Designed miniproteins, single chains, continued (3). Designs and how they scored, part 92

Each design is a single chain, and the fold is of that chain. pLDDT is the mean over its residues in the fold that is shown.

## One batch from the design tools (miniprotein)

Design m11191
Fold by ESMFold2-Fast:
Structure m11191 (fold): chain A 95 residues (1-95)
Amino acid sequence: SNGELAIHAARLSADAALRLAKKGTPQDLANALLNAQQAMESAREAARLGDVEGAKEALELLADRLEEAAKVSPPEYSKQFREMAEEAREEARKL
């Protein structure tokens, strides 16, 4: 259940990152980056707890949400979201 909780947290944070990016205020964009980082850490925790497949799926979900966030964000945040999406896909590939 600890692995399942970590996956649930990762998915929730990934969805929150996109939702906040769509709101588009500076505070919301900063919070979107924090939620993206939290999603990545929760996915890593799931992998550490032995749920490698769940971690991979959560990282791929995060990458998809961040690519969508990049499309609706100012250029500076768009670049950061795309960079984090590539990091998430690379970590998923290595699992």
Scores: mean pLDDT 90

Design m11192
Fold by ESMFold2-Fast:
Structure m11192 (fold): chain A 99 residues (1-99)
Amino acid sequence: GDEEAKKLAIEAGKHLLLAIEHLRQGDLESAVEHAEEAARHAKKAAELSTNPEAKEHLLQAYRHAQEAARHARQGDVESALRHLHDALGHIQKALEALA
C-alpha cells in the first residue's frame, strides 16, 4: 500500500544520500552498493504504490539510481553524481504525491 511505499521511498532516499557521500570520498564500491539498494527500494515502492504520480516518480528514481551505479562502476563520478541527484529529486516528488 501507499504507506509501505512511502517508507521504502524514504529508505531509497537515505541510500541515495549515502551513495553521494561515498562518491565524494572516492569510495566507488560503497557508492555502487548504496545506489543499487536505493534502486531496489524505489522499485519495490513503485510496485506497492497505488498512486499513479508517485509510481511514475519512483520508477524514474529506480532508473536514475541504476544509471548512477553503472556510471560509478565505470569511474564516471560526474555522471554518477548527476543521476543520484536526479533520483533524489524523483524521490522528493514521490513523497509529495504520497503525503
Scores: mean pLDDT 93

Design m11193
Fold by ESMFold2-Fast:
Parts: sequence; C-alpha cells; structure tokens
Structure m11193 (fold): chain A 94 residues (1-94)
Amino acid sequence: SGVEALELLLEGIKRKDKELIDEAVEELAKVLGSKEKAVEVLIGFLEGELHMLEDSEAAAELRAKELGFASAEELREGLEWALAYLKEKLEELK
C-alpha cells in the first residue's frame, strides 16, 4: 500500500507525469483515509529525501543511480518538481 504509493511517486518523477503523482496520492489516501494527509506525508517524504542529498554529494550520486536517475542533480530537480506540484495540490485541498 504505502510501498505502492512511493513506487508510483518515483515513476511519476522519472517520467514527469502528474497523473502518476495523483495516483500515488489516491493510493496513499486509501491507507490514511484522507487525501490531505496523503499529500502531507508525500511532501514530508520528498523534503526528507532532499535534505539527505545535502549531507554528501557521493551519497547523493549513489542514491540517484539506485533510483534510476542520471545524476544527483537530475534527482534533486525531479524531487523539487514533485514537491512543487504536491504543495500546489495541498492548497487545493484546504
């Protein structure tokens, strides 16, 4: 359930596909009982991942490779893009 939501989120980031991000929100909302809570949890996850990438460039490059991104820069860009979209989505739910 939560794993499936994160897999959809990651695939949406790789493809720059907002529909996959929306599917990730819906999948997590089924677990949490709230779309607003699902969006907040995914925002927290993305902020946590971005924070971890700041600690070590070597670790950031390894993480990017593990997740199928060409570079740490591409991973950061993708995470920031998804974070911006989810923050916009959260405002729509308020």
Scores: mean pLDDT 86

Design m11194
Fold by ESMFold2-Fast:
Structure m11194 (fold): chain A 82 residues (1-82)
Amino acid sequence: SLERVAEDAEEAAERLDELLKEFGASEEEVKEGIRAAARLGAEVARSLGREAAARALEEVAESEASAEELMRRLAEAAREAA
């Protein structure tokens, strides 16, 4: 569910530095993953007629913010879609 996506993104944002260190992922790789998830989420939201949520998710997908900020924005957009 989109609510679960928001919960997971919030947890990831709080633990971003620890997760990057444990899993050997770069911030750039995490940012690309978040953007990909946001693009798919926007398509789903639009197909369901949730235009405001789709727009918010598209903004996350196009953002050049930090991985932590992108995770927070993804969580907010997912809560709007739920």
Scores: mean pLDDT 73

Design m11195
Fold by ESMFold2-Fast:
Structure m11195 (fold): chain A 78 residues (1-78)
Amino acid sequence: SEHLAKGTEADRAGDYETAAEHYKKAAEEGDDITYIFAGIEYDKLGKKEEAIEYYKKYAEAFPEQREGVERAIEELKS
């Protein structure tokens, strides 16, 4: 999606807030994989609660990835 591309460009520029916003919009448009990218961007910003929220949305969309997501959430809580 256009938002996925814009999110990736913002991340490369170090603009993690803009990257998170575009990845959120990509996910809202049905690109469910971008929930994890939004979570990673919030983690880079130190926004742990938002990172956990988007990691959980990713795990809901991709149940087979849930174990890995749960480990990432545990690391954020530590």
Scores: mean pLDDT 85

Design m11196
Fold by ESMFold2-Fast:
Structure m11196 (fold): chain A 80 residues (1-80)
Amino acid sequence: MQQEMDAGALEVELAMLKQSVKNLSKDENREKRLEGAEAIRARLPGLRERIAQVQDAATRARLEQMLAEIQAMVDEILAA
């Protein structure tokens, strides 16, 4: 139940991270894009663990979807 306030903080953090990945994908410097994408990828396991602690199934599913979108964007940058 105390997880509800933490879930809101996670949603904000994931939204900010998604914006950071979007900004990174527009950077003209390939080396900076790769370094930034790898740094974000390194943070994803910790975010996934925090999302797994969210007890409301609907909120957890929404946060998992946001994390999956960030993961896909990071993977696209690393594959380029």
Scores: mean pLDDT 80

Design m11197
Fold by ESMFold2-Fast:
Structure m11197 (fold): chain A 75 residues (1-75)
Amino acid sequence: EARRLIEEGQRLVEVADGMRQFLLDLGLTNKPVPEELLPLVKKIGVGARPFQAVIEELRARGEALIEKGRALEEA
C-alpha cells in the first residue's frame, strides 16, 4: 500500500532527524559509529561509517520510500 510506504519512510526520516539532533547535542556528528551500535547499523543495511554518513543514509532511505509511496498514490 502507498500509505504504508509513506508511513515507513516518515518513520525513518523522524529517526534519522532525532539521531542527528542527539549527536549534535553531544558533538559526535563526525565521530565513527560506536561498537555498541554496529549490530543495529548492520541490521538496517548500512555499512560501518561516521555517524553523520549513517544518519544521512537512513534519511535518504526514508525519503525514497516516501517518494515511492507518493508516486503510487498519483498513478
Scores: mean pLDDT 69

Design m11198
Fold by ESMFold2-Fast:
Structure m11198 (fold): chain A 71 residues (1-71)
Amino acid sequence: SKLREEALKKTNEKDHKSSEKLLEEATKQGDPESALSLGVFYSGAGKPEKSREYFELARELGKGGPIDEFV
């Protein structure tokens, strides 16, 4: 999503707080790639349990999301 693209740009700019907020917002909108990015973020931040939960959330969001025209 556009929120994920913007969050990745902010991560490269060392604006980790804004990046985290944008990724969390995109994840709440059902973007599995954003949840995956949060998993990576928490892994690097020394929060492996939270990282694992976001990786699992990314997997579940990728499976269960509706596809408007195809499903």
Scores: mean pLDDT 69

Design m11199
Fold by ESMFold2-Fast:
Structure m11199 (fold): chain A 66 residues (1-66)
Amino acid sequence: SLVDRILAELRRRFPDVPEEVLRAVAREAVAFVEAWERGFKIELTEEQRLALAVPVAELDLQYRLA
């Protein structure tokens, strides 16, 4: 799933962050991408969804850890 792909990337970059936090952030990033697709009435490829979702998740995580 897209959540699992985002989670794998986040675990690699943020190994010291608890998994439950990474999972929550990954789920929120997927929800953001899905809302964005609905708003613009476009369908992204899985690679495009991942490319958008990972930066969103990282930014969310950085703000949560500040």
Scores: mean pLDDT 84

Design m11200
Fold by ESMFold2-Fast:
Structure m11200 (fold): chain A 111 residues (1-111)
Amino acid sequence: MSLIEKLETLLNEIISLLPEEYRDEAEELRNKVLQILKDAEEKALAGEASEAELYQRKQEVSDLILEIARLAKKARPDLAAKIDELAEQAGGYVLELTMELIVLLRQKKEE
């Protein structure tokens, strides 16, 4: 399973905790996260990204994940600790993917 697929699975777990009225908003935020990461991966693979751009995309994605977690905690304050744990795991996958893409960019510059 790719890091993006692992992240999607965690975000879907958080969204499953939301009431129906917030799910569409949270799913739009999830789709935006996944699109930003896929675009960043494609640009890195093409050698068209900079390390600064990858860190900027990581920050954008991290902010969106925190927003999904905030919506979930508002709906389910009884599950705040579990939601925070899932969000921390998601952030870990975003960091790992960002570092892998930076390593890939550095290798392409040396070739």
Scores: mean pLDDT 85

Design m11201
Fold by ESMFold2-Fast:
Structure m11201 (fold): chain A 60 residues (1-60)
Amino acid sequence: SLMDILNEINDLWSKLSSYSRDQLLAQLDAIEERVRKEHPELAPLFDRIREGLLRIADHL
């Protein structure tokens, strides 16, 4: 569901500093597959969230 996707994104934010880049990429890929399947209209928004999260992680 959309709420499950949003909760997973929020959980990623809380764990951002404790995840390796590989762990972040794996989680983002899993969420992306779910977005693409259940809410494809949100894919461009998710792409921006993904890029933002990875940029922030690179500075931690």
Scores: mean pLDDT 80

Design m11202
Fold by ESMFold2-Fast:
Structure m11202 (fold): chain A 70 residues (1-70)
Amino acid sequence: SDEVQRVGDALLQSQFDLIDREAKRNGWSDEEVEKKRQQARDYSQQHAEPLAQARRTGLEESRRIAEELR
């Protein structure tokens, strides 16, 4: 479970950083930012375990999941 939690947290943080950068660039409202952050949380929660497994085995699924969040 520690690996799943760590991978999920790392994925979520990278998505938050991207969201904040895009918000500044495109002038997103605070409401739009929160909506995107909530979507990232929900997606991370659903995909943390398959992403952790993909990282451990070197599967391409980790890239696909990360790209889908953009």
Scores: mean pLDDT 74

Design m11203
Fold by ESMFold2-Fast:
Structure m11203 (fold): chain A 95 residues (1-95)
Amino acid sequence: EKKEKKKKLLRLAVLALNTPNVEAFEKLVEKLEEADESDDKVIEAFLRSEGVSMEEVYSMSLEDLKEYLLELLKKAGVSEEIIELFEKKAEEIIK
């Protein structure tokens, strides 16, 4: 489950980076939750683009991974509305 939660956090961050507005992000997050899936290629491509390995992610706590992803989204210029929704959904995944 811990690895699955980390994968969900990574997918959530990928969606936040690639969606143009909060409405689209909210719909994609809902669909992702329903899909209950594993797409290692999307996660691996994202981590490769950031220069981070899956091994490094697995060594992080869920809280540390959340903070890392929040900083990454802010640095990438993602809108405040999307960042707030990401933080809320990440907290639901962790707890």
Scores: mean pLDDT 74

Design m11204
Fold by ESMFold2-Fast:
Structure m11204 (fold): chain A 68 residues (1-68)
Amino acid sequence: SAEEKARAREILEGYGLSEEQIEKLLSLSKAELGAMTVAQLGEIVPELDEGTLRWLLAQLRRAYRVPR
């Protein structure tokens, strides 16, 4: 939804992601985001360490209300 994407954008901007990285992540469906691994997120955001990527992925899943 637009509200879920707005929450996700705020989180991504808070982590200092580029507009290109933000648009790429916001283009994903809930199913794609739910299936995303930390390694796959790291391919999009190679500047962040694994621990930060793990927290970011958890926050994105919560923003989209992904059950898995």
Scores: mean pLDDT 80

Design m11205
Fold by ESMFold2-Fast:
Structure m11205 (fold): chain A 67 residues (1-67)
Amino acid sequence: AAVAVGDVLVADPARGIGAAYADGEALPEGTRVTVTGVKDVDADTQLAKGVTANGREATVGVDRARA
């Protein structure tokens, strides 16, 4: 499914949702990120930028995992 601005993503590497803080440190599994921007990396991969509940910036990689 396509990620859109305003969506809330949960960091879950087992489900293809890998997230990192702006400094590159991985977000703990279960951390929520509110999407503020989206880029298409390729036809099946999106890169989302967002903010955690405490106002920190994060980047989320989303693979088209569900057929």
Scores: mean pLDDT 74

Design m11206
Fold by ESMFold2-Fast:
Structure m11206 (fold): chain A 70 residues (1-70)
Amino acid sequence: SQEELDREVEEAILQIEIAVDKIHMDKLSPQELQETLERLRKWLERAKELGMEDVAADIEKLIEQVEKKL
């Protein structure tokens, strides 16, 4: 249903914001960076499925930043 989809999207956005703050603050261990990378890839697929081009672009940028730190 649309309501379930909207809730999943809101949760994904919140988690993305948390991940951005953690990555930006350079306080993540290599293991935490790897775990964050895996979560970001899952959110990217979700954002693409939902047609959220702006969100997908932001996630791709975060993935690139995490990969550069690994």
Scores: mean pLDDT 71

Design m11207
Fold by ESMFold2-Fast:
Structure m11207 (fold): chain A 78 residues (1-78)
Amino acid sequence: VEEIIESIKNPEIKKAVEEVAKRLREAGLPEDEIEAIVRHVARVGEEKGPEAALELGEEAIRLSHLSEEEQAAWAAER
């Protein structure tokens, strides 16, 4: 996770990704899942900007509060 954040050259995107990573850790996600989400959020931030990264991060945080069954249902629809 830290290595992904350190690789981000844009300071605004780096800040957004750091905030998302912190919130996912506070939500109790395992580090492997946090790394996968942070990698995706960083990519979106670099392509679409820091606001898009934060929006994706907020969606991921919301999904982290769903049950495994609800998460699987969401993944099947997307």
Scores: mean pLDDT 72

Design m11208
Fold by ESMFold2-Fast:
Structure m11208 (fold): chain A 72 residues (1-72)
Amino acid sequence: SLTRAERLARRLGLEDLPPGKAIVYAIARKTGRELTDEEIDALIRGEAVLTPEQVEAFAKAGVELQRELDAE
C-alpha cells in the first residue's frame, strides 16, 4: 500500500520526488505560489520562516489535498 504522501505524489505527477518534498510542493502549487527547491527543503525541515497568513494558506491547501485523497 502507498502512504498518503506517495498517493498524492502519484496523483500530481510528482512521484519522482521524495514523498515529503512532493507533498510540500503540491501544497505550494495549490496556493498558486512558486517555491524554490531550497524553500521547499526548509519547509520540510520546519526551518522556514512563514508569516501567519502563509501558514494559514498552506494549512488550508493541505486540508483540501488530504480530503481529495480521502475521497478516493
Scores: mean pLDDT 64

Design m11209
Fold by ESMFold2-Fast:
Structure m11209 (fold): chain A 77 residues (1-77)
Amino acid sequence: ELEKQAKEAEAKAEEHKKLAQEYFDKSERLFAQYEAGENSDAKELGKKYYALGLRHQQQAEELTRKAEELKKALLES
């Protein structure tokens, strides 16, 4: 069922988008703490969370592309 697969891919893409945003928000807060001199470890933690955010963003983009391709196949069928 291509329609079901497209919906499942979209749902997973949205989940990864949410996780990416959460990690980016954590990274921004950590970099702000580092710049304020509040937490010396915050820079390394901020880099780690930023990298995790990028990975989830890439997964979301791949799943979004897959969903779009499945929807296109349904329309062209």
Scores: mean pLDDT 84

Design m11210
Fold by ESMFold2-Fast:
Structure m11210 (fold): chain A 86 residues (1-86)
Amino acid sequence: SELLEQIRAGVQRRIEAGDLEGLAHAMASVLEFLLSINAPKSVLEPVIQLAREVIAYIESLGLADEQRDIDRARQTIARVEELNGL
């Protein structure tokens, strides 16, 4: 998917630049947007997987200022999964 490739490329650029502030929040925002347009499971599932990978990476770095955004992103993922039977 072109959209998934663009999202993944954007995430990769931010990680390489050390621009991690708000990255978990950005992933949650993408998922909220996809929910708002009733994106199909075939689109949601790979973006959820990418969001989980990004959250795990940020957590591994121990960034205290990101914890609130991580918690919110996890809540968004759980809600998307529940609403879509994933």
Scores: mean pLDDT 84

Design m11211
Fold by ESMFold2-Fast:
Structure m11211 (fold): chain A 71 residues (1-71)
Amino acid sequence: LKEEEELAKKKIRELAATLPAKVKEAAEKLLATTDTAEQAAIASTLSPEEQELLLKMIAEAAEEVEKELAA
């Protein structure tokens, strides 16, 4: 639902603030688009290490959302 998506975006932004500026900008762009092709293009601008940081952050955000919804 939209509330869950909003919570996920909030957690992603909070965690992204601790990452390098390039990864944070990529995360913000990914949150702004729902187009899979555009998301893939944004991800492709990142190095493999930056992509790994982004994916790890998204996974952590998903865990935080799940914990928050359970509370």
Scores: mean pLDDT 75

Design m11212
Fold by ESMFold2-Fast:
Structure m11212 (fold): chain A 69 residues (1-69)
Amino acid sequence: MKSEDVVKAVLEILEENNLLSEEIKKKLEELGKNHPSAEELKEYLIDIIESKGPGLNEKERLEVLAEYL
């Protein structure tokens, strides 16, 4: 999987949860360009989520990602 595929998947999930804005979309696209490996991008995004609290549910994890991206 390429970093572009990870960006597309995250954008879709955020849109489904009404958390996607134009600013977040551009930030994710920029992160995909700066992290050429899908694995590196996933690790970066997980680190953002996990830095704000362990044991968050899926919706809370997405809200953290949207706010702190």
Scores: mean pLDDT 78

Design m11213
Fold by ESMFold2-Fast:
Structure m11213 (fold): chain A 92 residues (1-92)
Amino acid sequence: SALEELEKLLAEEQAKADANKDGDRDFVVDLLTRLGEKGEEIARELGLDPAAIAERQAEARKFAREQGYDERQVEAMGKAAVAGYVMEELRA
C-alpha cells in the first residue's frame, strides 16, 4: 500500500539520520528528497489541499532553520514534510 511504502521510506531516512549524525549529508538529503517526491505523487492522486501541503512544508523548513541545518538540508526536510501529511491522511 502507499502508506506502507511511505512508512518504509520514512523509517530508512530516520535510521540513516540517527545512525550517523556526521554521516553522508548527500545521502540523507537524497533520501528526504525522494520521500518528498513520492509524497507529492500520492498527495496529487489523493487530491490533498495544496495550501495545507505548503503550510506543512513551510513549518518544516522553519523548524530546520531554527535547529541550525544548512539551506540544502532545510529544503530537503521541507519537501519530506508532504510525506508525513500524506501518511496522516492515509491512516484515517
Scores: mean pLDDT 75

Design m11214
Fold by ESMFold2-Fast:
Structure m11214 (fold): chain A 57 residues (1-57)
Amino acid sequence: MPTPEQQQALQELSQALRDGDQQKTMQAALKYGKEMGWSDEKSIKLAQSLWDHMQSQ
């Protein structure tokens, strides 16, 4: 079951992506990844993948 902190961090990531702010997106992804127990490297790779996907539309 995801924690409220994980849900909040995911919402922040989604909002940053929608806002089109790459710096905010990377920071939100790092926060979310930390709550999920991921490495910073994995979190950044995920953030880059999500950012590229959003920008390709």
Scores: mean pLDDT 78

Design m11215
Fold by ESMFold2-Fast:
Structure m11215 (fold): chain A 96 residues (1-96)
Amino acid sequence: MKIEKYYVGKLTIEAETPEQARRIAERLEEVAKKNKDLVDEYKIELFEDGRVVVTIKSKDKQKVEEAMNLLAEAALAAGAKRITIDPIKEEDVVKE
C-alpha cells in the first residue's frame, strides 16, 4: 500500500451580514478560479449566521499557504469582519 501525505488549510471568515457573507463567498470563488495552480482542491461553505468556511487541500504545503494568504486578503478586501486561520494539518491517505 502507498501512503500519500496531503496538507489541509482552513479559513473561517465572519461577515457582519448574510448578504456580505455571500459577496465574500462569491469573491473567494473568483480568486480560487484565477489561481487554479494553487487551489486544485477547495471547498467554500456559506453559513446562515454569516460565516464562510474555506477548506483547501494539496500535496504541496507551500501552495496551501499561498492559497490561504490570497483568499484571506481577498476576504478582507471584500469587507470581512474577522478571519481565523487554522494551522495547516497533515493527512495521510492510503492508496493501493
Scores: mean pLDDT 80

Design m11216
Fold by ESMFold2-Fast:
Structure m11216 (fold): chain A 99 residues (1-99)
Amino acid sequence: EVITKEEAKERIPFLEEQLKKYPNNIELWMELLYYYTVAGEKEKAEEIALKLVDFLEKNPTSPYRINILALLAYAAEKIDLPKVLERFPWVKNIKVVLK
């Protein structure tokens, strides 16, 4: 991936401002999880990841399912997501096939 921690930190304030306008935008939650993970913002990444897991449990047939699962697997690998894994242990077993 082409994004550095510094680039992620610079883009986060813009994304957080967009989240204020669109608090339930799933694509924005996904983008924020990625940038928080790259930036090492573990607590903020956990908070957004919990929202995405809750969304998937309520919407198991969502077209965002595969992309959300890929992001959760990536975040868990990079920052462990201990609160997410405690509440949703199945996240440890995510297998993602991107097509």
Scores: mean pLDDT 79

Design m11217
Fold by ESMFold2-Fast:
Structure m11217 (fold): chain A 73 residues (1-73)
Amino acid sequence: LEEVRKLLLEAGASEETADRIVETFEKAIEYYKQGKKSLAASYITAGALLAVADGVSPETVRKAIKIVEEKMK
């Protein structure tokens, strides 16, 4: 999820926080591909909350989630 990581860094997230969010979204994609859709949704929510807590705007978070959803297809 290079595009998501770059988007978060440009939005002012720290490298450590951006890496944690990307890892969380990668787990969401993995669980979705395993058919664990509820667990995947929980990981998307967790990553979004981490981003907002680190000062990332809700608009940027929505863009990041859209990229994650495209990777689930």
Scores: mean pLDDT 85

Design m11218
Fold by ESMFold2-Fast:
Structure m11218 (fold): chain A 84 residues (1-84)
Amino acid sequence: SMKEAVIELLEKAIEALKNGKYDEAIRYLEQAVRLLETLKEQSPDKEKIDEAIELVRKSIEAVKNGDYDKAIEYLKKAIEIVKS
């Protein structure tokens, strides 16, 4: 499903961050944002998907600022929102 694809991309981004592959992590996160935007169009709960998108965007900004632990925290929260 599209939700499973988003979760997989976010988990791959966390793994990339843990392994110092920051450019790869950003690419996974940008892919996840695109899928979340598509999921939002099809979802009755647009506010929930918007919250997940905002967390992923904050994670991208944290990565760019070198705040990798904070980036991972945002992504874990986004995963929980998408799972619910």
Scores: mean pLDDT 89

Design m11219
Fold by ESMFold2-Fast:
Structure m11219 (fold): chain A 83 residues (1-83)
Amino acid sequence: SLVPKIRFIAKSIVSDGAPAPVKPGEEVGILSLNLKSADDLKEGDEILVIFEQPGKGVGFVRARVKGVDRSSTSINLSLEVVE
């Protein structure tokens, strides 16, 4: 069965300079990402995300959506890590 999940590659992650994964309670700003099934994202949603950053590797976090800014060309997310 398909379990809804979000996979994206962050262009920029802002969190005390640390790569993913980040610590619980930390706020992460994500800019210019490509999401799958992003149309239903709203503040308060909890999502599973994969942070893929060239040269840094892959991290997995569970995060709460704090803010969503949508344009015709991009989605910008503010996330709070919960695990």
Scores: mean pLDDT 52

Design m11220
Fold by ESMFold2-Fast:
Formats: C-alpha cells, structure tokens, sequence
Structure m11220 (fold): chain A 84 residues (1-84)
C-alpha cells in the first residue's frame, strides 16, 4: 500500500541523515551535525517538509550548508545504488 512505501522512504531518509551526521561528527563539524540531528528528530516526529525546510534555512549558515552538502555527496552514491 501507499502508506507502507511512505514509511520506507521515511526510514531511508532517517538512515541518510544518521550517516551524514556521523561524517560531520568525525570531521569535527559539530554545529552542522547538531542541525542534521535535529532535522532527523523532526522527520521521526512527523514534521512537515515545510517546517523542516524553514528550520534548516534559519539555522544554517553558508559554511554549515557546505559541510552538510559535502557529507551528503559521500553518502548519496552508496544509497542511490541500494535504493533499487
């Protein structure tokens, strides 16, 4: 059913955010890691995409966005292949 597919997408998103947060922590980007961790919690609590985006825009500086983007680039290739 459609609801089961939505739950799978949510679980994959949570896993992605967890891996991104781990990379940021290892690299010493603790402010970026904190924001990613809070976004993960919002996803787990069922927050809307609009609410998550607004939080991200308010909390993220250009520097922090760059750190998260680089961390996502390291994780995305592996998850994209396994997402099939």
Amino acid sequence: DKEEKEKEVREKTIELLEKVGEILRKEGHFKSEEVVREIKKMVEEGSSSEEIQEYYEKKMTPEEKEHIEKAMEKVQPVLEEEAK
Scores: mean pLDDT 74

Design m11221
Fold by ESMFold2-Fast:
Structure m11221 (fold): chain A 73 residues (1-73)
Amino acid sequence: MKEEEIEKKAKEIVESLTPTEFAAMALRLIGEDINTREERIEFIKKWLKEKYPSASDEEVEKAAEMILEDLLK
């Protein structure tokens, strides 16, 4: 319910990722037949949930949005 707490946890997840993990994710998104924002978010969410199974769905979704935004810059 507190968006600030979800955002803080999402940032902690993103900050725990190494440059190598970001590069691997970017390459996978390019190699996949994934063209919509929604499909890219789902792909990143699935990967994050496997890596951080204790994170909530809201935290994982916010982290996926942050990661996708960084990859598009």
Scores: mean pLDDT 74

Design m11222
Fold by ESMFold2-Fast:
Structure m11222 (fold): chain A 76 residues (1-76)
Amino acid sequence: MEKLKKIEKKLRKLAEDWAKDPDRGKSTIDLLKQLFPQDSKVLDLIEQAAEAIRAGDYAKADELVKKAAEELVELS
């Protein structure tokens, strides 16, 4: 439980950072694809969460971040 919540918080922070600076977000996605090449699904979910934050849909962003954290925990 605690591990999932810690990952969720970190992924939410990444989504917020990507929402504020999309160019930096793209560079981070490229780096993360090198670190997690099998995990494009998680990266796509975080990117979608960043777009939801930009649109003001925080409920959708929270749901997407939670899904990404669950996928990441399952893969680790």
Scores: mean pLDDT 74

Design m11223
Fold by ESMFold2-Fast:
Structure m11223 (fold): chain A 83 residues (1-83)
Amino acid sequence: DIITPMIDAQIDAYIAQGRLAPSDAPRVRAYTLNRITSNATSLAAMNAAFNQSRDAARNGIDTFIDDYLANRDTRSQQIPTIP
């Protein structure tokens, strides 16, 4: 699985930039991974991006992280609950 390490790398970059608290990393990871894997179109788009360039894949991941941060209250409720 190359998606999870890429998400972790982008989360680390956001933390280094002061854009994300380290304590929020697990929730942002869960949200971003769920958004990519729960939608066949998003998963296919990410796989295509990984085949084209790491920058394309990184930009895709950044879009999901930015969406979480802009709508944190709504998006935190969309984090998958472990059954």
Scores: mean pLDDT 70

Design m11224
Fold by ESMFold2-Fast:
Structure m11224 (fold): chain A 66 residues (1-66)
Amino acid sequence: GREEAVEVTAGALLGMGEALDAKLKGESEEESTKRGEEAGKSIKGPASEEAGKMGKEAGKKMAEGL
């Protein structure tokens, strides 16, 4: 649904931002991925769990792509 799409997108964007910040600070890929997942999970709503998964995936890909 619309709410799910918004939450998932927000989770992915937050995850990418957190992973980039972690990478710039010299943190590990594991820490970048974890921060991305936690950022996604901070989204409250029906798709918050999926937002967490997208935050983790986006964070991992951002960390690996730098």
Scores: mean pLDDT 74

Design m11225
Fold by ESMFold2-Fast:
Structure m11225 (fold): chain A 65 residues (1-65)
Amino acid sequence: MIDAELAEGMVRIVAWVYGMKVKKGIEDGTIVLEGKIEDPEEQERAIRLAEKAAKAAGYKLRVVE
């Protein structure tokens, strides 16, 4: 099981790779991913990877632009 800090770190790595950012802190068990990717396929891939990382530690993912 991945702990909270590692889950946030993994989501931050995905965000960095795809040019997005993670909003500071975890709100109500939810990690917030900010930004938009011009390529819809890359955006879907980034969101899926971040969602899997968050879920592995028991957190939800929310995406905002």
Scores: mean pLDDT 73

Design m11226
Fold by ESMFold2-Fast:
Structure m11226 (fold): chain A 74 residues (1-74)
Amino acid sequence: MDGLQQAIERGNSVNGSDLATVAADTLKKKGIVTDNEATDIKNKLSTNITDAGNLLNYANHDDFEGVKEIIKKI
């Protein structure tokens, strides 16, 4: 998956919890999500490595449509 591959290339863990944490923190730092939404993302994507990786990829590339698609699943 492209999101997971890009996260690995950046030296991130392949663990879904780590990917979800990095994705949520990245979105919060960019002002896209609130602190409460970031916490929800961390909790709900921690066991879904594919969606966590895709969310991180979308966040890093300012792909707001991709971010919205993943958040809609939560």
Scores: mean pLDDT 73

